# Designed miniproteins, single chains, part 106

Each design is a single chain, and the fold is of that chain. pLDDT is the mean over its residues in the fold that is shown.

## One batch from the design tools (miniprotein)

Design m3919
Fold by ESMFold2-Fast:
Structure m3919 (fold): chain A 72 residues (1-72)
Amino acid sequence: MSARELARALGISERTARLLVEALRRIDAGQSFAEVAEELADRLGISKATARRLLTRARAVQIEAEAERRRA
């Protein structure tokens, strides 16, 4: 999933979407969700709770897109 697609799906800026895509890739590479969420919160100037919710929503969008592609 591209940052542009994620930005449209979540109604966020492409900059925020790029940071979310990078964060999800680091989690997939074995970095802890908590560490990634904390770094994302610091980079975006948002609360840790808001960063965790954004990551969870971004992951849900990514899973749905992947599932749709596997069905087609």
Scores: mean pLDDT 81

Design m3920
Fold by ESMFold2-Fast:
Structure m3920 (fold): chain A 65 residues (1-65)
Amino acid sequence: SSRELYERERALQREHERRTGSRRGPMSPEQLEVAREVAEKLREIGDRIDEGLASGDMSLASLEA
């Protein structure tokens, strides 16, 4: 759910803040939103590749690309 995704993002941001402290600081809401959008697109691509590999349709094409 969107709530679970939000909680996961918050946990990652807390860990980032814990590690970087005052060195870099936390990601801005805009940066986090962009990162989330990019991650979603990468997930979609990954799912497509995994599906192709599972069916065998993409394995040869992926190696030759």
Scores: mean pLDDT 63

Design m3921
Fold by ESMFold2-Fast:
Structure m3921 (fold): chain A 86 residues (1-86)
Amino acid sequence: EIDKRIKTLEEILKKDPNNASAHMLLGLAYLEKGDYEKAVEYFEKALKIDPNNPAAYRMLAEAYRKLGNEEKAEEYQKKSDEIAKK
């Protein structure tokens, strides 16, 4: 249940606002729910905490692709690929 997952992750972030994994999981939950703008916001928050996360860049690329922004989707996919080589 996506809404229950979101509620649980929001409670985690109240206690630990710099939990990169919780931001990543919220992004995934919103992506699954079809709220692509919210998904982008949470993946961007995860990257502020952990900028070397190739999965977060890949998920940003997917979210931007769903929003019809192919330019940003390609940009973030390339960043994901570059970091994953390290």
Scores: mean pLDDT 84

Design m3922
Fold by ESMFold2-Fast:
Structure m3922 (fold): chain A 79 residues (1-79)
Amino acid sequence: SPELEEYLQKLREDSRKNTREDILKMLREIYEQAKKLEESGKAPELIEKQVNAMRETYVNYYGVSEEFFDEAVKEAEQA
């Protein structure tokens, strides 16, 4: 029904808004883990790999812009 389709579109928009918070949460967890691994020299590899995996998922799958994702990465780096 058209009513259900409108509801689903609204859920997708709300999900996109929530996606920013989800991205930030996951990125912050990655950076927090990376700080603990920094002394072992593994932190840069962990950050790069995980951020690239998130970029592929959220930019390509969720359709967020690269600019939006890059802003979230920059915000998450502010610890």
Scores: mean pLDDT 72

Design m3923
Fold by ESMFold2-Fast:
Structure m3923 (fold): chain A 55 residues (1-55)
Amino acid sequence: SEEEELRRRLKEINDEYAERLKEVMADKSLSDEEKEERIAELEREAAEREEELRA
C-alpha cells in the first residue's frame, strides 16, 4: 500500500499543478512574461512536494 499511497500523492500534486496552470493560462490580465514566471513557480512547488515524498 505504501507504493500505491505514494502514487496517489504524486497524482494529487500533478492534479493541483494542472489546475493552477489552467488558471494562469486563462488569466488575460497577465503578460506572457508573467505567465512564464508563474508557471515556473508552480513547477518548482510541484518538484518540492515530490522531493518531500522521497524524504
Scores: mean pLDDT 82

Design m3925
Fold by ESMFold2-Fast:
Structure m3925 (fold): chain A 78 residues (1-78)
Amino acid sequence: SSEEINKLLEQLRGLLARARALLAAGQLPSQAERNEILKVAREIGELAAKNTLSQEQIEELRALEAELQAVADAERAL
């Protein structure tokens, strides 16, 4: 549902913000935190494949996809 997608998008944003803060401090996210990011991202992908997203949801998803890549790049640079 739209509400479920919105909750997962908000959850992923929070997880990525935490990962970004850790990496900025020179620390790696825990394996549990990395696993949770991947789990939530997968759940969003499954719901997006089955539902029509609003423009706001599409824009947020694109922003989060860019942030996922930025976090991955920052982790490799550490």
Scores: mean pLDDT 86

Design m3926
Fold by ESMFold2-Fast:
Structure m3926 (fold): chain A 63 residues (1-63)
Amino acid sequence: VVGEVFRAQAGLPALAPDELALRPGDRVEVLGIGEDGRALVRNLDTGEEGLIGVSALSLLEPL
């Protein structure tokens, strides 16, 4: 899933300074998966990078 582009099925707020907020329909690329249960992603529509919980990957649909 690293390097793949997904579409967000639901919104996610940023709950910490290093987390990325997502809106429904945003396109995101997975850049890496950490050992701490967080994934580093890039929002292709905003150009922002940040962390999301790996459980939030279930809200992403492959493009």
Scores: mean pLDDT 76

Design m3927
Fold by ESMFold2-Fast:
Structure m3927 (fold): chain A 69 residues (1-69)
Amino acid sequence: EEVDKLIEEAKKAFEAGDYETAWKLLQEAIRKAFSIPDPEKRVEALEKILKFAKEQNWTAVANLLEFIL
């Protein structure tokens, strides 16, 4: 699942202190999630991204996704 891979790569970049790469990977994950034709699967993917953002205390991303979801 492409979104899951992007989240894992973003987590690795974030843990390495490469916040620019982590942000780009999260943006790709969000874009991929919004491109999912199935509304149920799209919400699942967005919720995974939101959970990751909350766990990493990435407030801007968490606030954006909470507003959308």
Scores: mean pLDDT 76

Design m3928
Fold by ESMFold2-Fast:
Structure m3928 (fold): chain A 58 residues (1-58)
Amino acid sequence: DELYELGKELGIKAAKLIKEGKEEEARALALKHVKGKSEEERTKLVEGILEGMNEVFE
């Protein structure tokens, strides 16, 4: 659950950057936190990121 919550916070930050036209920074932020994680850990982070992004764009 900690990885999902971290992903959610990252997704919110990434979505805000995208709204400001900083798509490259948003992508770099997400990738930095996914690198070095196991496949299962990456899946949880990505699920959180998508949820966080949805909260901002909703």
Scores: mean pLDDT 78

Design m3929
Fold by ESMFold2-Fast:
Structure m3929 (fold): chain A 71 residues (1-71)
Amino acid sequence: MPIDEVEVLEAFVRMAAAIAARTLKTAGKEKEAEELLEEAERRVKELGEELDVEKTKEIIKELFRRTEEAL
């Protein structure tokens, strides 16, 4: 079974978002954690099959930037 590149990148974004959200929840930032998860899912759905390595890097950088600003 060849793994779809897009499916792997989607999983990577979701994993990064989950880690960031858990960090925010641990800091008492539950609303920010939920907003971050919603934004990550929205970005993945918006890009769909157009999701590539460079767009994935951009999304992950933005998720971590928002996490740092919220802490």
Scores: mean pLDDT 81

Design m3930
Fold by ESMFold2-Fast:
Structure m3930 (fold): chain A 66 residues (1-66)
Amino acid sequence: MKENVKRVLEEIVDQAKATGDEESYKRVKELAEKALEAIDNGDYQTAIDYIFEAVKVVKEAEEKAK
């Protein structure tokens, strides 16, 4: 399970990088790392919240892409 979630987070981070917005990329990467830490602690609700926030950041960065 953790490996599958890590793969999804890696895809989200890659999408953030593709927007060309370095600040959004760094933010999404930080959120992905926090989500993995929450999973390691058994706090799946917190992990889901971080994943959802990361997806939201990617969507907003895509809309603002120059």
Scores: mean pLDDT 79

Design m3931
Fold by ESMFold2-Fast:
Structure m3931 (fold): chain A 74 residues (1-74)
Amino acid sequence: SMDEQIRELLKKLGVSEEEIEKMLKDPEAGLKFLSERFQKAPPEKHPLYSQAMALFYQKLGRTGADGTGTGNLK
């Protein structure tokens, strides 16, 4: 599930179980938290932060799609 994927990514980023559960209950606050950490994260962790933030955008219904659904891009 999306929530399980978020938990695994956040664990790899060193986020505690308690914080992960809070972020899953408040995805907007979770996205803000990840955005602030991403700004100060080393480049090696940028893909993990980007993936986690993308999943939170999906939970909020903010996927960046134009409303037509592009499917397979490349």
Scores: mean pLDDT 74

Design m3932
Fold by ESMFold2-Fast:
Structure m3932 (fold): chain A 72 residues (1-72)
Amino acid sequence: MDEANQEAVDGMLDELRKLRDQAKKEGDDEVAKLADEGIESVERNKDNPLLASLSYLDTIFQINDLLAKKRL
């Protein structure tokens, strides 16, 4: 639990980078931009795992909301 917290933040950054790469391949510039902004936010808060996690979750929810609206 304790040592894994710093590795978890790095994992969140990798996940957002993967989402950005996938969005660019699909031509979803809006999703790619949200993922890039999320990367910057998580990186800024990397010294606080809780704030980094909140930034990551907020970014994921924003991307999911945008994708849901595009489906409609």
Scores: mean pLDDT 79

Design m3933
Fold by ESMFold2-Fast:
Structure m3933 (fold): chain A 61 residues (1-61)
Amino acid sequence: MTEERQERLAELGRKAGEAIAKRRVKEGLASEEDIEKMAETGEKVGREGGRELSRQEEEAR
């Protein structure tokens, strides 16, 4: 159960990071290299969030 939530949040974070970066690239505020960097950052944040939620659920039952 917990690992599925972590992966789901990681995917959402990655997609959000990509979408934000792509918009900034179109506006001339960022480069294409920033797309992958923001995607990786979003994925890490999402996975860490999922891990924290999993820990809270285990403690709360």
Scores: mean pLDDT 75

Design m3934
Fold by ESMFold2-Fast:
Structure m3934 (fold): chain A 78 residues (1-78)
Amino acid sequence: SELLKALEEAEKALKEAKEAVEKSKSEKFKKEGLEKLKKLREELLRSAGSEEQFLETAKRVIEESKKLVEEAEKINAE
């Protein structure tokens, strides 16, 4: 189902982002990134009462998680 695929993709994105953030050379970015990921997971869980809202939230969670990975890579490259 689309719902299960969205959940799996969002969970994978959150896991990959957590790993990237935890490898960051910036202690500040690590703290802020982990807190943001916590909020993204809480938002995903909050949206679970509506399939439409859940799918929209999962897409945003995936996008924000990918941005955190990109930012972590930029910090480690500099």
Scores: mean pLDDT 85

Design m3935
Fold by ESMFold2-Fast:
Parts: sequence; structure tokens; C-alpha cells
Structure m3935 (fold): chain A 103 residues (1-103)
Amino acid sequence: VEQLIKEAEELIKKAKELIKKGKLEEAVELVHEAVRLAEEALRLAKKSGDRQGVEQARRVAEEALEVAMEVLKKAETREVILRAIGAALRAIGVLIDADLILK
């Protein structure tokens, strides 16, 4: 779980740098990969009863959602817009699942 979270955080940092450089297609693909890692981290944390891992996956999903929304605001092509929406929806899914566990 911790390694998946660390990898997702590094991808989010790289995505933010790519957004600053106008490389939105590359940035959104890194956000999708970060969300995939957060989804896997949440799945593993849920199975092991790792509340801290659930909280970490939730935090990464919040950051991924923020970055996906930033891509969406700057996106000029339908393809990138749809990919950013997809990443945002997946991140929201992680947030909802994590919140239900952390009640």
C-alpha cells in the first residue's frame, strides 16, 4: 500500500509539471495511472483493515481529482477533455469508497 501511494504521489507531481509546460495529454495519462494506483492501494488496504492506507489512498485521490480538474480547465481537444472527465470520475469513486470505509 505505502509503495503504491508513493508511486501515485510521484505521478501527480510529474503531471503538475507537465500541465505547467502545456503537455496536457501526457499529464492526463499520468493522472489516470495515479488513480489506478490509488484504486489498488484502497483495495489492498480494505482487505487488510489498514485504516491508514485507506486514508492515504483517499488523499491521493483528492490530489488526482484536483489535477484532473486543472487539465479539464485547460484542455482544448475533446479527447483530452473526455480523458480528464474519466480520471475525475474514477478519483471521485475512490473518495466515495474510502469515505464509506472511514465512517
Scores: mean pLDDT 84

Design m3936
Fold by ESMFold2-Fast:
Structure m3936 (fold): chain A 69 residues (1-69)
Amino acid sequence: MEKRIEGEIWLALGHMYRALALLSEDPEEAKELLRKAIELFKKAIEIDPSLREEAEREIEEAERLLEEL
């Protein structure tokens, strides 16, 4: 189950960066953090495709937030 653990770690890192972006008062920093979160969620899917549904939802939310900034 190594792939699942690794995928979960990437997913958790993505969640962390997205949370930091939402707490950021600087739009430039928020955009960079959101882009980082999206890349981390994509890596989670690559490592463990079973996380795709959750990670894709998170990517969609992050992309929407980027459009609003």
Scores: mean pLDDT 82

Design m3937
Fold by ESMFold2-Fast:
Structure m3937 (fold): chain A 82 residues (1-82)
Amino acid sequence: MDLTPAKLTPEQQKEVEELRKKAEEAYAAGDYETAIQYYYKLAELYEKAGDLIGESLALMKLAIIGIEAGLSLEEVREILGL
């Protein structure tokens, strides 16, 4: 298991930082839809990088936000374009 961001490329590390910041800013603003979208993009990036822990944490955060916002599974899928 890759438990360290040292396996991410510099470009991937920058994208992770930008996506996380945008997700946190959206969440703080009460924009749960935008926060969910950014955490999903973060999870996709971690998946492509082979960071299973990063992917799992991003998906858990997305799920917690969805629950907090009272969103159904269908609404979350629509927000994610799935």
Scores: mean pLDDT 79

Design m3938
Fold by ESMFold2-Fast:
Structure m3938 (fold): chain A 89 residues (1-89)
Amino acid sequence: MLEHLRAALEHLRRALEALRRGDVETALAHLEEAREHLRHVEDDPRARAALALVEAAIAHLRLGDVEGALHSLELALRLVEERLAELEA
């Protein structure tokens, strides 16, 4: 669980940095990697919620809605960070 959450967090951070630069292709690649890691831990309610938000961010980017993607991505990032903090305390 912790390994997949840490990997998802790193990919979500890279996706956010890419979107801030306007690099949608790189952001999508990192969101897809984060989605794969979150699928392995979807039995966790926070990870399942973050997975849904990552899928929403991918959908928004495919529609050209960068603002919607950023909002979903920031929420997913917060959920993963909060869950990791709880598990590593």
Scores: mean pLDDT 86

Design m3939
Fold by ESMFold2-Fast:
Structure m3939 (fold): chain A 120 residues (1-120)
Amino acid sequence: DLAARLEALARAVARAAEEAARLLIELAERGEDVVRAVERAGELLIAAVRAAAEAAGLSEDVRERLVAAAREAVERARAVAEEAVARGESPVEAARRAAEELRLALGHGVGEVIRAELAA
């Protein structure tokens, strides 16, 4: 059942986003550069989204769109982190803003791909 597989994918992606967000904040709390923390958390997220899409047995086109959504979410989170640091916010505060953007942007992008697949 495609709907059940997409539901499992959505849960796996949400879990990966939460893990990436926690890692991002933890790295910043440990004194790592926040932009580098976004890159490291982003690599974990992109790999997890790719694995979840493959496990769901989706076509290569759909898998690449999901991975593209994850990459877009990481770039948006990076921009938020860079802007927060430029404004003089602490690395931990910048990491929290980036983590929120990562979760929101990923949820939106992956949600759009899933909705398009279910409508086809």
Scores: mean pLDDT 89

Design m3940
Fold by ESMFold2-Fast:
Structure m3940 (fold): chain A 71 residues (1-71)
Amino acid sequence: KSRVPKLIEELLSTQDSVKGFTPEAMEIILNHPLEEGDEGLRKLIEELASFLHTEKVPAEAVEVVMRRLGL
């Protein structure tokens, strides 16, 4: 859904630790069916922000966090 990229931008703006995603990381997020939808996406960004300080989150970090959260 076209709403997902906008929601990602909104969630990224709620914190300062992560500023965006690499194109590869975005493909993982957009192609992965998140069980909890918007809530699952919020948990993903919150967890990434808890241990990363980066301009662009790499695909490997997204994969690791998704596995740990059961997404």
Scores: mean pLDDT 76

Design m3941
Fold by ESMFold2-Fast:
Structure m3941 (fold): chain A 75 residues (1-75)
Amino acid sequence: KDKEERKLRFQLTEYMLKAVDEAAKGNTKAAKEYLEKAKQILKKLNSDVRNLSEKQVENSLKALELTFKAMVEAR
C-alpha cells in the first residue's frame, strides 16, 4: 500500500540520519544499531517494490557503506 511504502521511506531516512549523526559523534555502537535498522527497512522496500526503486535506494546505501567503513577503520 502507498501509505505503508511512504512510512517505510520516512523511517529509512530517519534511521540513516541517526546512524550518520551517531557516527559523527563517535558513538559506534549506536551508529551500527541504526545502520542495521536502516538496512532492514531497505531490504523490505526492495522486496515489496519494483527494481526501479532499487537504483535510487542504492545511492543511499552507498552513503551508509562509507559511514560504516569509517567506523570500522576507527577501530
Scores: mean pLDDT 67

Design m3942
Fold by ESMFold2-Fast:
Structure m3942 (fold): chain A 61 residues (1-61)
Amino acid sequence: MEKEYEELVEKAAEAALAGDLDTMEELIRKLVEEFGVEEKEAREKVEKKALQMLADQSRKA
């Protein structure tokens, strides 16, 4: 459960960074439906993950 939740958050963050907002919204919806979290909480988790991934990319430059 916990690992599957983190995997969906990571996929949604990747979609957001790729500009694929439709896939991001679909994955956020799955987080809400499958794990019973609030949409706001799911979005915050995805945003934090996306920011972490951007920071990691900046270190690569």
Scores: mean pLDDT 78

Design m3943
Fold by ESMFold2-Fast:
Structure m3943 (fold): chain A 69 residues (1-69)
Amino acid sequence: MTEEEKEEFVKLYEEYRANPDAALAKAGDTGLPYSELLKQAKNEVEKALIETAVDLRLIGYALDEVLKK
């Protein structure tokens, strides 16, 4: 990965973290939206797990976008 690709990744990841629902929709993600997943959380532990799982998905989509060039 080039330095330019690393900078693009960080920028995209920050944008995705600012609006996870829009980022997942743009990627064509077939899972439940972040907002719907949060509604299903029964406690703070489940909420943290959902946030972590979504964060990993956002990282994957940001990497895919940068590397598909």
Scores: mean pLDDT 77

Design m3944
Fold by ESMFold2-Fast:
Structure m3944 (fold): chain A 57 residues (1-57)
Amino acid sequence: MVLSPVEKAVLSFILENRGRRFSYREIAEALGVSQSAVRRAVRRLLEAGLISPGMIR
C-alpha cells in the first residue's frame, strides 16, 4: 500500500514513540495537522495492519 504524506508522518511519529498511547489531538498538535486528518490516517494505518488499536486513545 502506498501511504500519503500525512499517513507516513503519523506512522513515523507512532513508531518513533513506541510504548506510549496518543490521542488524535496529541498527534495533530505534534505534526501540525488537523485532528480529522490524523483520524483518517490512523484508520488507514489500522486497516493496513501497520499500527495496533492500543496505540491510540
Scores: mean pLDDT 76

Design m3945
Fold by ESMFold2-Fast:
Structure m3945 (fold): chain A 57 residues (1-57)
Amino acid sequence: SMSELRKQLLELIGRILRKIGDIIQAELNGESEEKIKEYEKELEKLKEEMKELEKKL
């Protein structure tokens, strides 16, 4: 349903915003480049999931 797709989209937006926050905090805390790259990879995966979901709207 459209309401279910909308809910999934909003949840993905929330996850993306939190992941961006995680990356910023990792940078500020001087976390390893490897850990920052892991967060960036997770963010890319979330963005791809959003693109696929948007095609269904």
Scores: mean pLDDT 84

Design m3946
Fold by ESMFold2-Fast:
Structure m3946 (fold): chain A 60 residues (1-60)
Amino acid sequence: SSLETLVEQVRAFAETLSDKEIAALAERFRKSAKEFREKGDYQSAEMLEALARVLEERLA
């Protein structure tokens, strides 16, 4: 799926980032996801939440 491809690309990109940069990017995706949910765009919110999780898993 398009989401799976995007998750793989974000995971690969995260390998080039510091932990601090990964944390900042995850926070930005979480904030954007909240804004999309408030607007009723649940598909965009779910996508950004999935990407934030991928980044957060790199820090675990």
Scores: mean pLDDT 87

Design m3947
Fold by ESMFold2-Fast:
Structure m3947 (fold): chain A 85 residues (1-85)
Amino acid sequence: KLVEEVIKKVEELIKKGNEAFENGDYESAIKYYEEALQVIDDFEKYVATVLNYAILPEDLEKIKKLREEAKKNLEKAKKALEAKK
């Protein structure tokens, strides 16, 4: 199902961002977190178009948590990059 695919893709992007951040590659970390947020944004636009169908509350909550994690880690990565420059 599309929602499962979206969740998996976002999780993979956040993981790659976290790995880049841990390696001091803040520019790549920012890119991965931004891609994760874009995937969520695109999915939310799709949901708005489809309206009220076939998304479990548990999946919506998981997407919300992933968005919050990506946003928080993106801000950390941006701050670290600015401090390095």
Scores: mean pLDDT 81

Design m3948
Fold by ESMFold2-Fast:
Structure m3948 (fold): chain A 57 residues (1-57)
Amino acid sequence: GHMAADEAGRAAAYAAARTGDSERAGKLGQEGSKAAMEGNDEEARKLAEEARRLGEE
Protein backbone atom coordinates (compact mmCIF):
# COMPACT_ATOMS: atom_id res chain seq x y z
CA GLY A 1 0.00 0.00 0.00
CA HIS A 2 0.84 3.69 0.06
CA MET A 3 2.73 3.53 3.36
CA ALA A 4 5.09 0.85 2.08
CA ALA A 5 5.75 2.93 -1.03
CA ASP A 6 6.50 5.99 1.12
CA GLU A 7 8.92 4.00 3.25
CA ALA A 8 10.70 2.61 0.18
CA GLY A 9 11.15 6.13 -1.18
CA ARG A 10 12.50 7.48 2.11
CA ALA A 11 14.88 4.55 2.54
CA ALA A 12 16.20 5.04 -1.01
CA ALA A 13 16.77 8.77 -0.43
CA TYR A 14 18.52 8.03 2.87
CA ALA A 15 20.76 5.43 1.25
CA ALA A 16 21.63 7.80 -1.62
CA ALA A 17 22.59 10.54 0.83
CA ARG A 18 24.84 8.20 2.82
CA THR A 19 26.46 6.25 -0.03
CA GLY A 20 26.45 8.85 -2.79
CA ASP A 21 24.93 6.23 -5.10
CA SER A 22 21.72 8.00 -6.05
CA GLU A 23 21.13 5.84 -9.16
CA ARG A 24 21.05 2.51 -7.31
CA ALA A 25 19.12 3.91 -4.36
CA GLY A 26 16.62 5.48 -6.78
CA LYS A 27 16.08 2.17 -8.55
CA LEU A 28 15.36 0.44 -5.23
CA GLY A 29 12.85 3.16 -4.33
CA GLN A 30 11.16 2.95 -7.73
CA GLU A 31 10.86 -0.85 -7.54
CA GLY A 32 9.53 -0.59 -3.99
CA SER A 33 6.87 1.90 -5.04
CA LYS A 34 5.85 -0.32 -7.96
CA ALA A 35 5.59 -3.38 -5.71
CA ALA A 36 3.46 -1.45 -3.20
CA MET A 37 1.14 -0.17 -5.94
CA GLU A 38 0.67 -3.76 -7.13
CA GLY A 39 -0.29 -4.77 -3.57
CA ASN A 40 3.04 -6.46 -2.85
CA ASP A 41 3.67 -4.66 0.44
CA GLU A 42 6.01 -7.46 1.57
CA GLU A 43 8.23 -6.97 -1.49
CA ALA A 44 8.11 -3.19 -1.07
CA ARG A 45 9.34 -3.52 2.51
CA LYS A 46 12.16 -5.85 1.47
CA LEU A 47 13.30 -3.32 -1.13
CA ALA A 48 13.14 -0.52 1.45
CA GLU A 49 15.23 -2.59 3.87
CA GLU A 50 17.77 -3.32 1.13
CA ALA A 51 18.09 0.42 0.46
CA ARG A 52 18.64 1.05 4.17
CA ARG A 53 21.34 -1.62 4.34
CA LEU A 54 23.05 0.02 1.38
CA GLY A 55 23.19 3.29 3.35
CA GLU A 56 24.40 1.55 6.53
CA GLU A 57 27.35 -0.19 4.88
Scores: mean pLDDT 70

Design m3949
Fold by ESMFold2-Fast:
Structure m3949 (fold): chain A 73 residues (1-73)
Amino acid sequence: SLTPEEAAALLAAGLAAAEETQAAAAERTSPEVAEELLRLGRERARAAAAEDAARVRALEAELARLAAEAGLA
């Protein structure tokens, strides 16, 4: 299992990745889609830090679907 330090580092990295994805998407798609990608990315980061592998998988599938539907994948 993750130590508190490992969980905090994983959460910080995941939140940063979600913000990078949203910034890239904001130039290419609607603000609503960019905001939803940020929301899902942040939820994925929290699920990963909580070691909820099933939720991480579900959120990754939803992120991939949204990105594909928005023409970002």
Scores: mean pLDDT 85

Design m3950
Fold by ESMFold2-Fast:
Structure m3950 (fold): chain A 99 residues (1-99)
Amino acid sequence: MATVKVEKPTVRLRAGETAEVKVTVSGNARDGDAVLAYRKAADGTWVPLGAGVVENGKATLILRGAGPGDSGEWTVAIARPDDADTPVAEGDKLKVEVV
């Protein structure tokens, strides 16, 4: 099982800006695995706020906030390179504040 841990559980950014979120990954995570900050939309689709790539047991997600509506709790989890459309459900929580 792959496990993701967010280094700092909160991030603050301005609408239209990017922010970096550092995570550590363990278990059966591989270099090249995608890490997404995402949540499920009302229509059942997964909406990503940002992504990064695993390298040496770490990833740096680049987040881009569109506006204050992107604020709130997001899940940070691994998506496999061979099944990138299916995020691993077990991840960490990230509180995002878009101002």
Scores: mean pLDDT 74

Design m3951
Fold by ESMFold2-Fast:
Structure m3951 (fold): chain A 65 residues (1-65)
Amino acid sequence: DIEKLLEEIEKIDESLAELVRKAFELVKKGLVDPEEIAEKVKEELLKAGVSEELAEKVAEAIKKV
């Protein structure tokens, strides 16, 4: 559930949630490669202190768009 993942990230950092939301939008429009953007988003989430588990779930959700 994409909405639940966004809510969890938003509780940690609102700007990170906006970054994730933007990544989903770009993938839906076919402007970026889903695998490439998912990996970059995962890296940014991990750098910001988001858990490995949550970062991985977000990356998988982006790939499934």
Scores: mean pLDDT 81

Design m3952
Fold by ESMFold2-Fast:
Structure m3952 (fold): chain A 82 residues (1-82)
Amino acid sequence: SVAELLATIDRQIARVDAIEAEAATIDPALAARAAAVRDRLLAIRAAVERDGRLTREQVLQLTAAQIEAIGIETEIELLKKR
């Protein structure tokens, strides 16, 4: 359902918000990258809410956002070990 799709996107937004908060204490550039990922997720959420569906292109955009978030988390962990 659309409600389940929105709930999935909302969970990803919450995760990215947590990443941004942690990044902000370590590297402002990583925090800015996390904020950009959140903005992309918010745009996809708005489109899904408007159109009542998730397109193939939006699935690819969500996948790309998840990969970027994992990359930021990895960089945070590596910086914490320096």
Scores: mean pLDDT 89

Design m3953
Fold by ESMFold2-Fast:
Structure m3953 (fold): chain A 55 residues (1-55)
Amino acid sequence: MEAERQEALERAVRAAERALAEGDVTTAKSAIHELRELGAEEEAERFERRVAELE
Protein backbone atom coordinates (compact mmCIF):
# COMPACT_ATOMS: atom_id res chain seq x y z
CA MET A 1 0.00 0.00 0.00
CA GLU A 2 1.31 3.47 -0.82
CA ALA A 3 2.41 5.56 2.19
CA GLU A 4 -0.38 8.11 1.68
CA ARG A 5 -3.07 5.42 1.53
CA GLN A 6 -1.55 3.62 4.53
CA GLU A 7 -1.64 6.82 6.60
CA ALA A 8 -5.26 7.49 5.61
CA LEU A 9 -6.18 3.90 6.51
CA GLU A 10 -4.48 4.14 9.92
CA ARG A 11 -6.20 7.46 10.66
CA ALA A 12 -9.62 6.03 9.73
CA VAL A 13 -9.02 2.98 11.94
CA ARG A 14 -8.00 5.17 14.87
CA ALA A 15 -11.04 7.42 14.34
CA ALA A 16 -13.36 4.40 14.34
CA GLU A 17 -11.76 2.96 17.49
CA ARG A 18 -11.94 6.29 19.32
CA ALA A 19 -15.56 6.87 18.33
CA LEU A 20 -16.54 3.36 19.46
CA ALA A 21 -14.71 3.82 22.78
CA GLU A 22 -16.70 7.04 23.31
CA GLY A 23 -20.01 5.45 22.23
CA ASP A 24 -20.24 7.90 19.32
CA VAL A 25 -22.07 5.73 16.80
CA THR A 26 -22.48 8.54 14.25
CA THR A 27 -18.75 9.33 14.13
CA ALA A 28 -17.94 5.60 14.06
CA LYS A 29 -20.22 5.14 11.02
CA SER A 30 -18.47 8.04 9.25
CA ALA A 31 -15.06 6.43 9.89
CA ILE A 32 -16.39 3.08 8.66
CA HIS A 33 -17.59 4.76 5.46
CA GLU A 34 -14.08 6.19 4.93
CA LEU A 35 -12.59 2.71 5.46
CA ARG A 36 -14.86 1.34 2.71
CA GLU A 37 -13.85 4.18 0.37
CA LEU A 38 -10.21 3.24 1.03
CA GLY A 39 -10.97 -0.40 0.13
CA ALA A 40 -10.52 -1.64 3.70
CA GLU A 41 -13.65 -3.79 3.51
CA GLU A 42 -12.57 -6.30 6.19
CA GLU A 43 -11.78 -3.56 8.72
CA ALA A 44 -15.05 -1.79 7.88
CA GLU A 45 -17.08 -4.98 8.45
CA ARG A 46 -15.34 -5.61 11.76
CA PHE A 47 -16.17 -2.11 13.02
CA GLU A 48 -19.77 -2.37 11.72
CA ARG A 49 -20.28 -5.43 13.94
CA ARG A 50 -18.99 -3.47 16.94
CA VAL A 51 -21.37 -0.58 16.15
CA ALA A 52 -24.27 -3.06 16.04
CA GLU A 53 -23.30 -4.23 19.55
CA LEU A 54 -23.65 -0.64 20.81
CA GLU A 55 -27.15 -0.27 19.32
Scores: mean pLDDT 78

Design m3955
Fold by ESMFold2-Fast:
Structure m3955 (fold): chain A 98 residues (1-98)
Amino acid sequence: MLEELKERLRELLRRIVRLALRAMELNPEKVLRAIGIALRAIGLELDLERAETVEELKELVEEVIELARELKELDPALREEAEKLEEEARELLEELEK
């Protein structure tokens, strides 16, 4: 179960990186903000590999939700995908709170 939840979190983080790269292509003026989001997501992937408890995973999911919210602010074209990502992260958080 824990490994399955970690895999789901890893996929969410990879999607954040892909959306941040897309934001750089869509709006070059927001490149620095997009790079910041991508680097934070990469840092969270490293934290995820070291995570051993449900509490640690919950903290990482909360960070993913925050990154998804920041992605929605980068460009209107990303809003739908970022909202879907936020919803999936919230579903994961609910599973961790069982």
Scores: mean pLDDT 84

Design m3956
Fold by ESMFold2-Fast:
Parts: sequence; structure tokens; C-alpha cells
Structure m3956 (fold): chain A 64 residues (1-64)
Amino acid sequence: MPMSQEQVVSLAESLLKTGDVTEEVVEKARNPETLEEAIETLARVFSEWLTSAVDRALAREAAR
């Protein structure tokens, strides 16, 4: 589904609250010329979160 710029900005602001992105990423999301760069940064953060979640699930299974 196509993401609107407003959705990308909202997502970047949510990640700023958790410290996973900087204010610069939020500003990039607000600028149409840098919107794609903001999306790429957000996609990378989510990929890292998914990898970390999988690693933690596997570690818990191995410990039990």
C-alpha cells in the first residue's frame, strides 16, 4: 500500500520518542525531496528490530 507523507512523519516521530531515530530523520520525512531517504532509514530500523526480536525469541527457546 502507498504510504502518505503524514504517515511517514508520524512513524518517524514515534521512533524519535524511543531514541531509534534522530530529529533529522523527522525533518527528512517532512521534506518531500528527502522523503525516500527517511523511508529507507525507517525500513532499516524496523529490519534491525525484527532481527533483534527473532534473536531474543531464539535465545529464550534455547534457555528453556
Scores: mean pLDDT 74

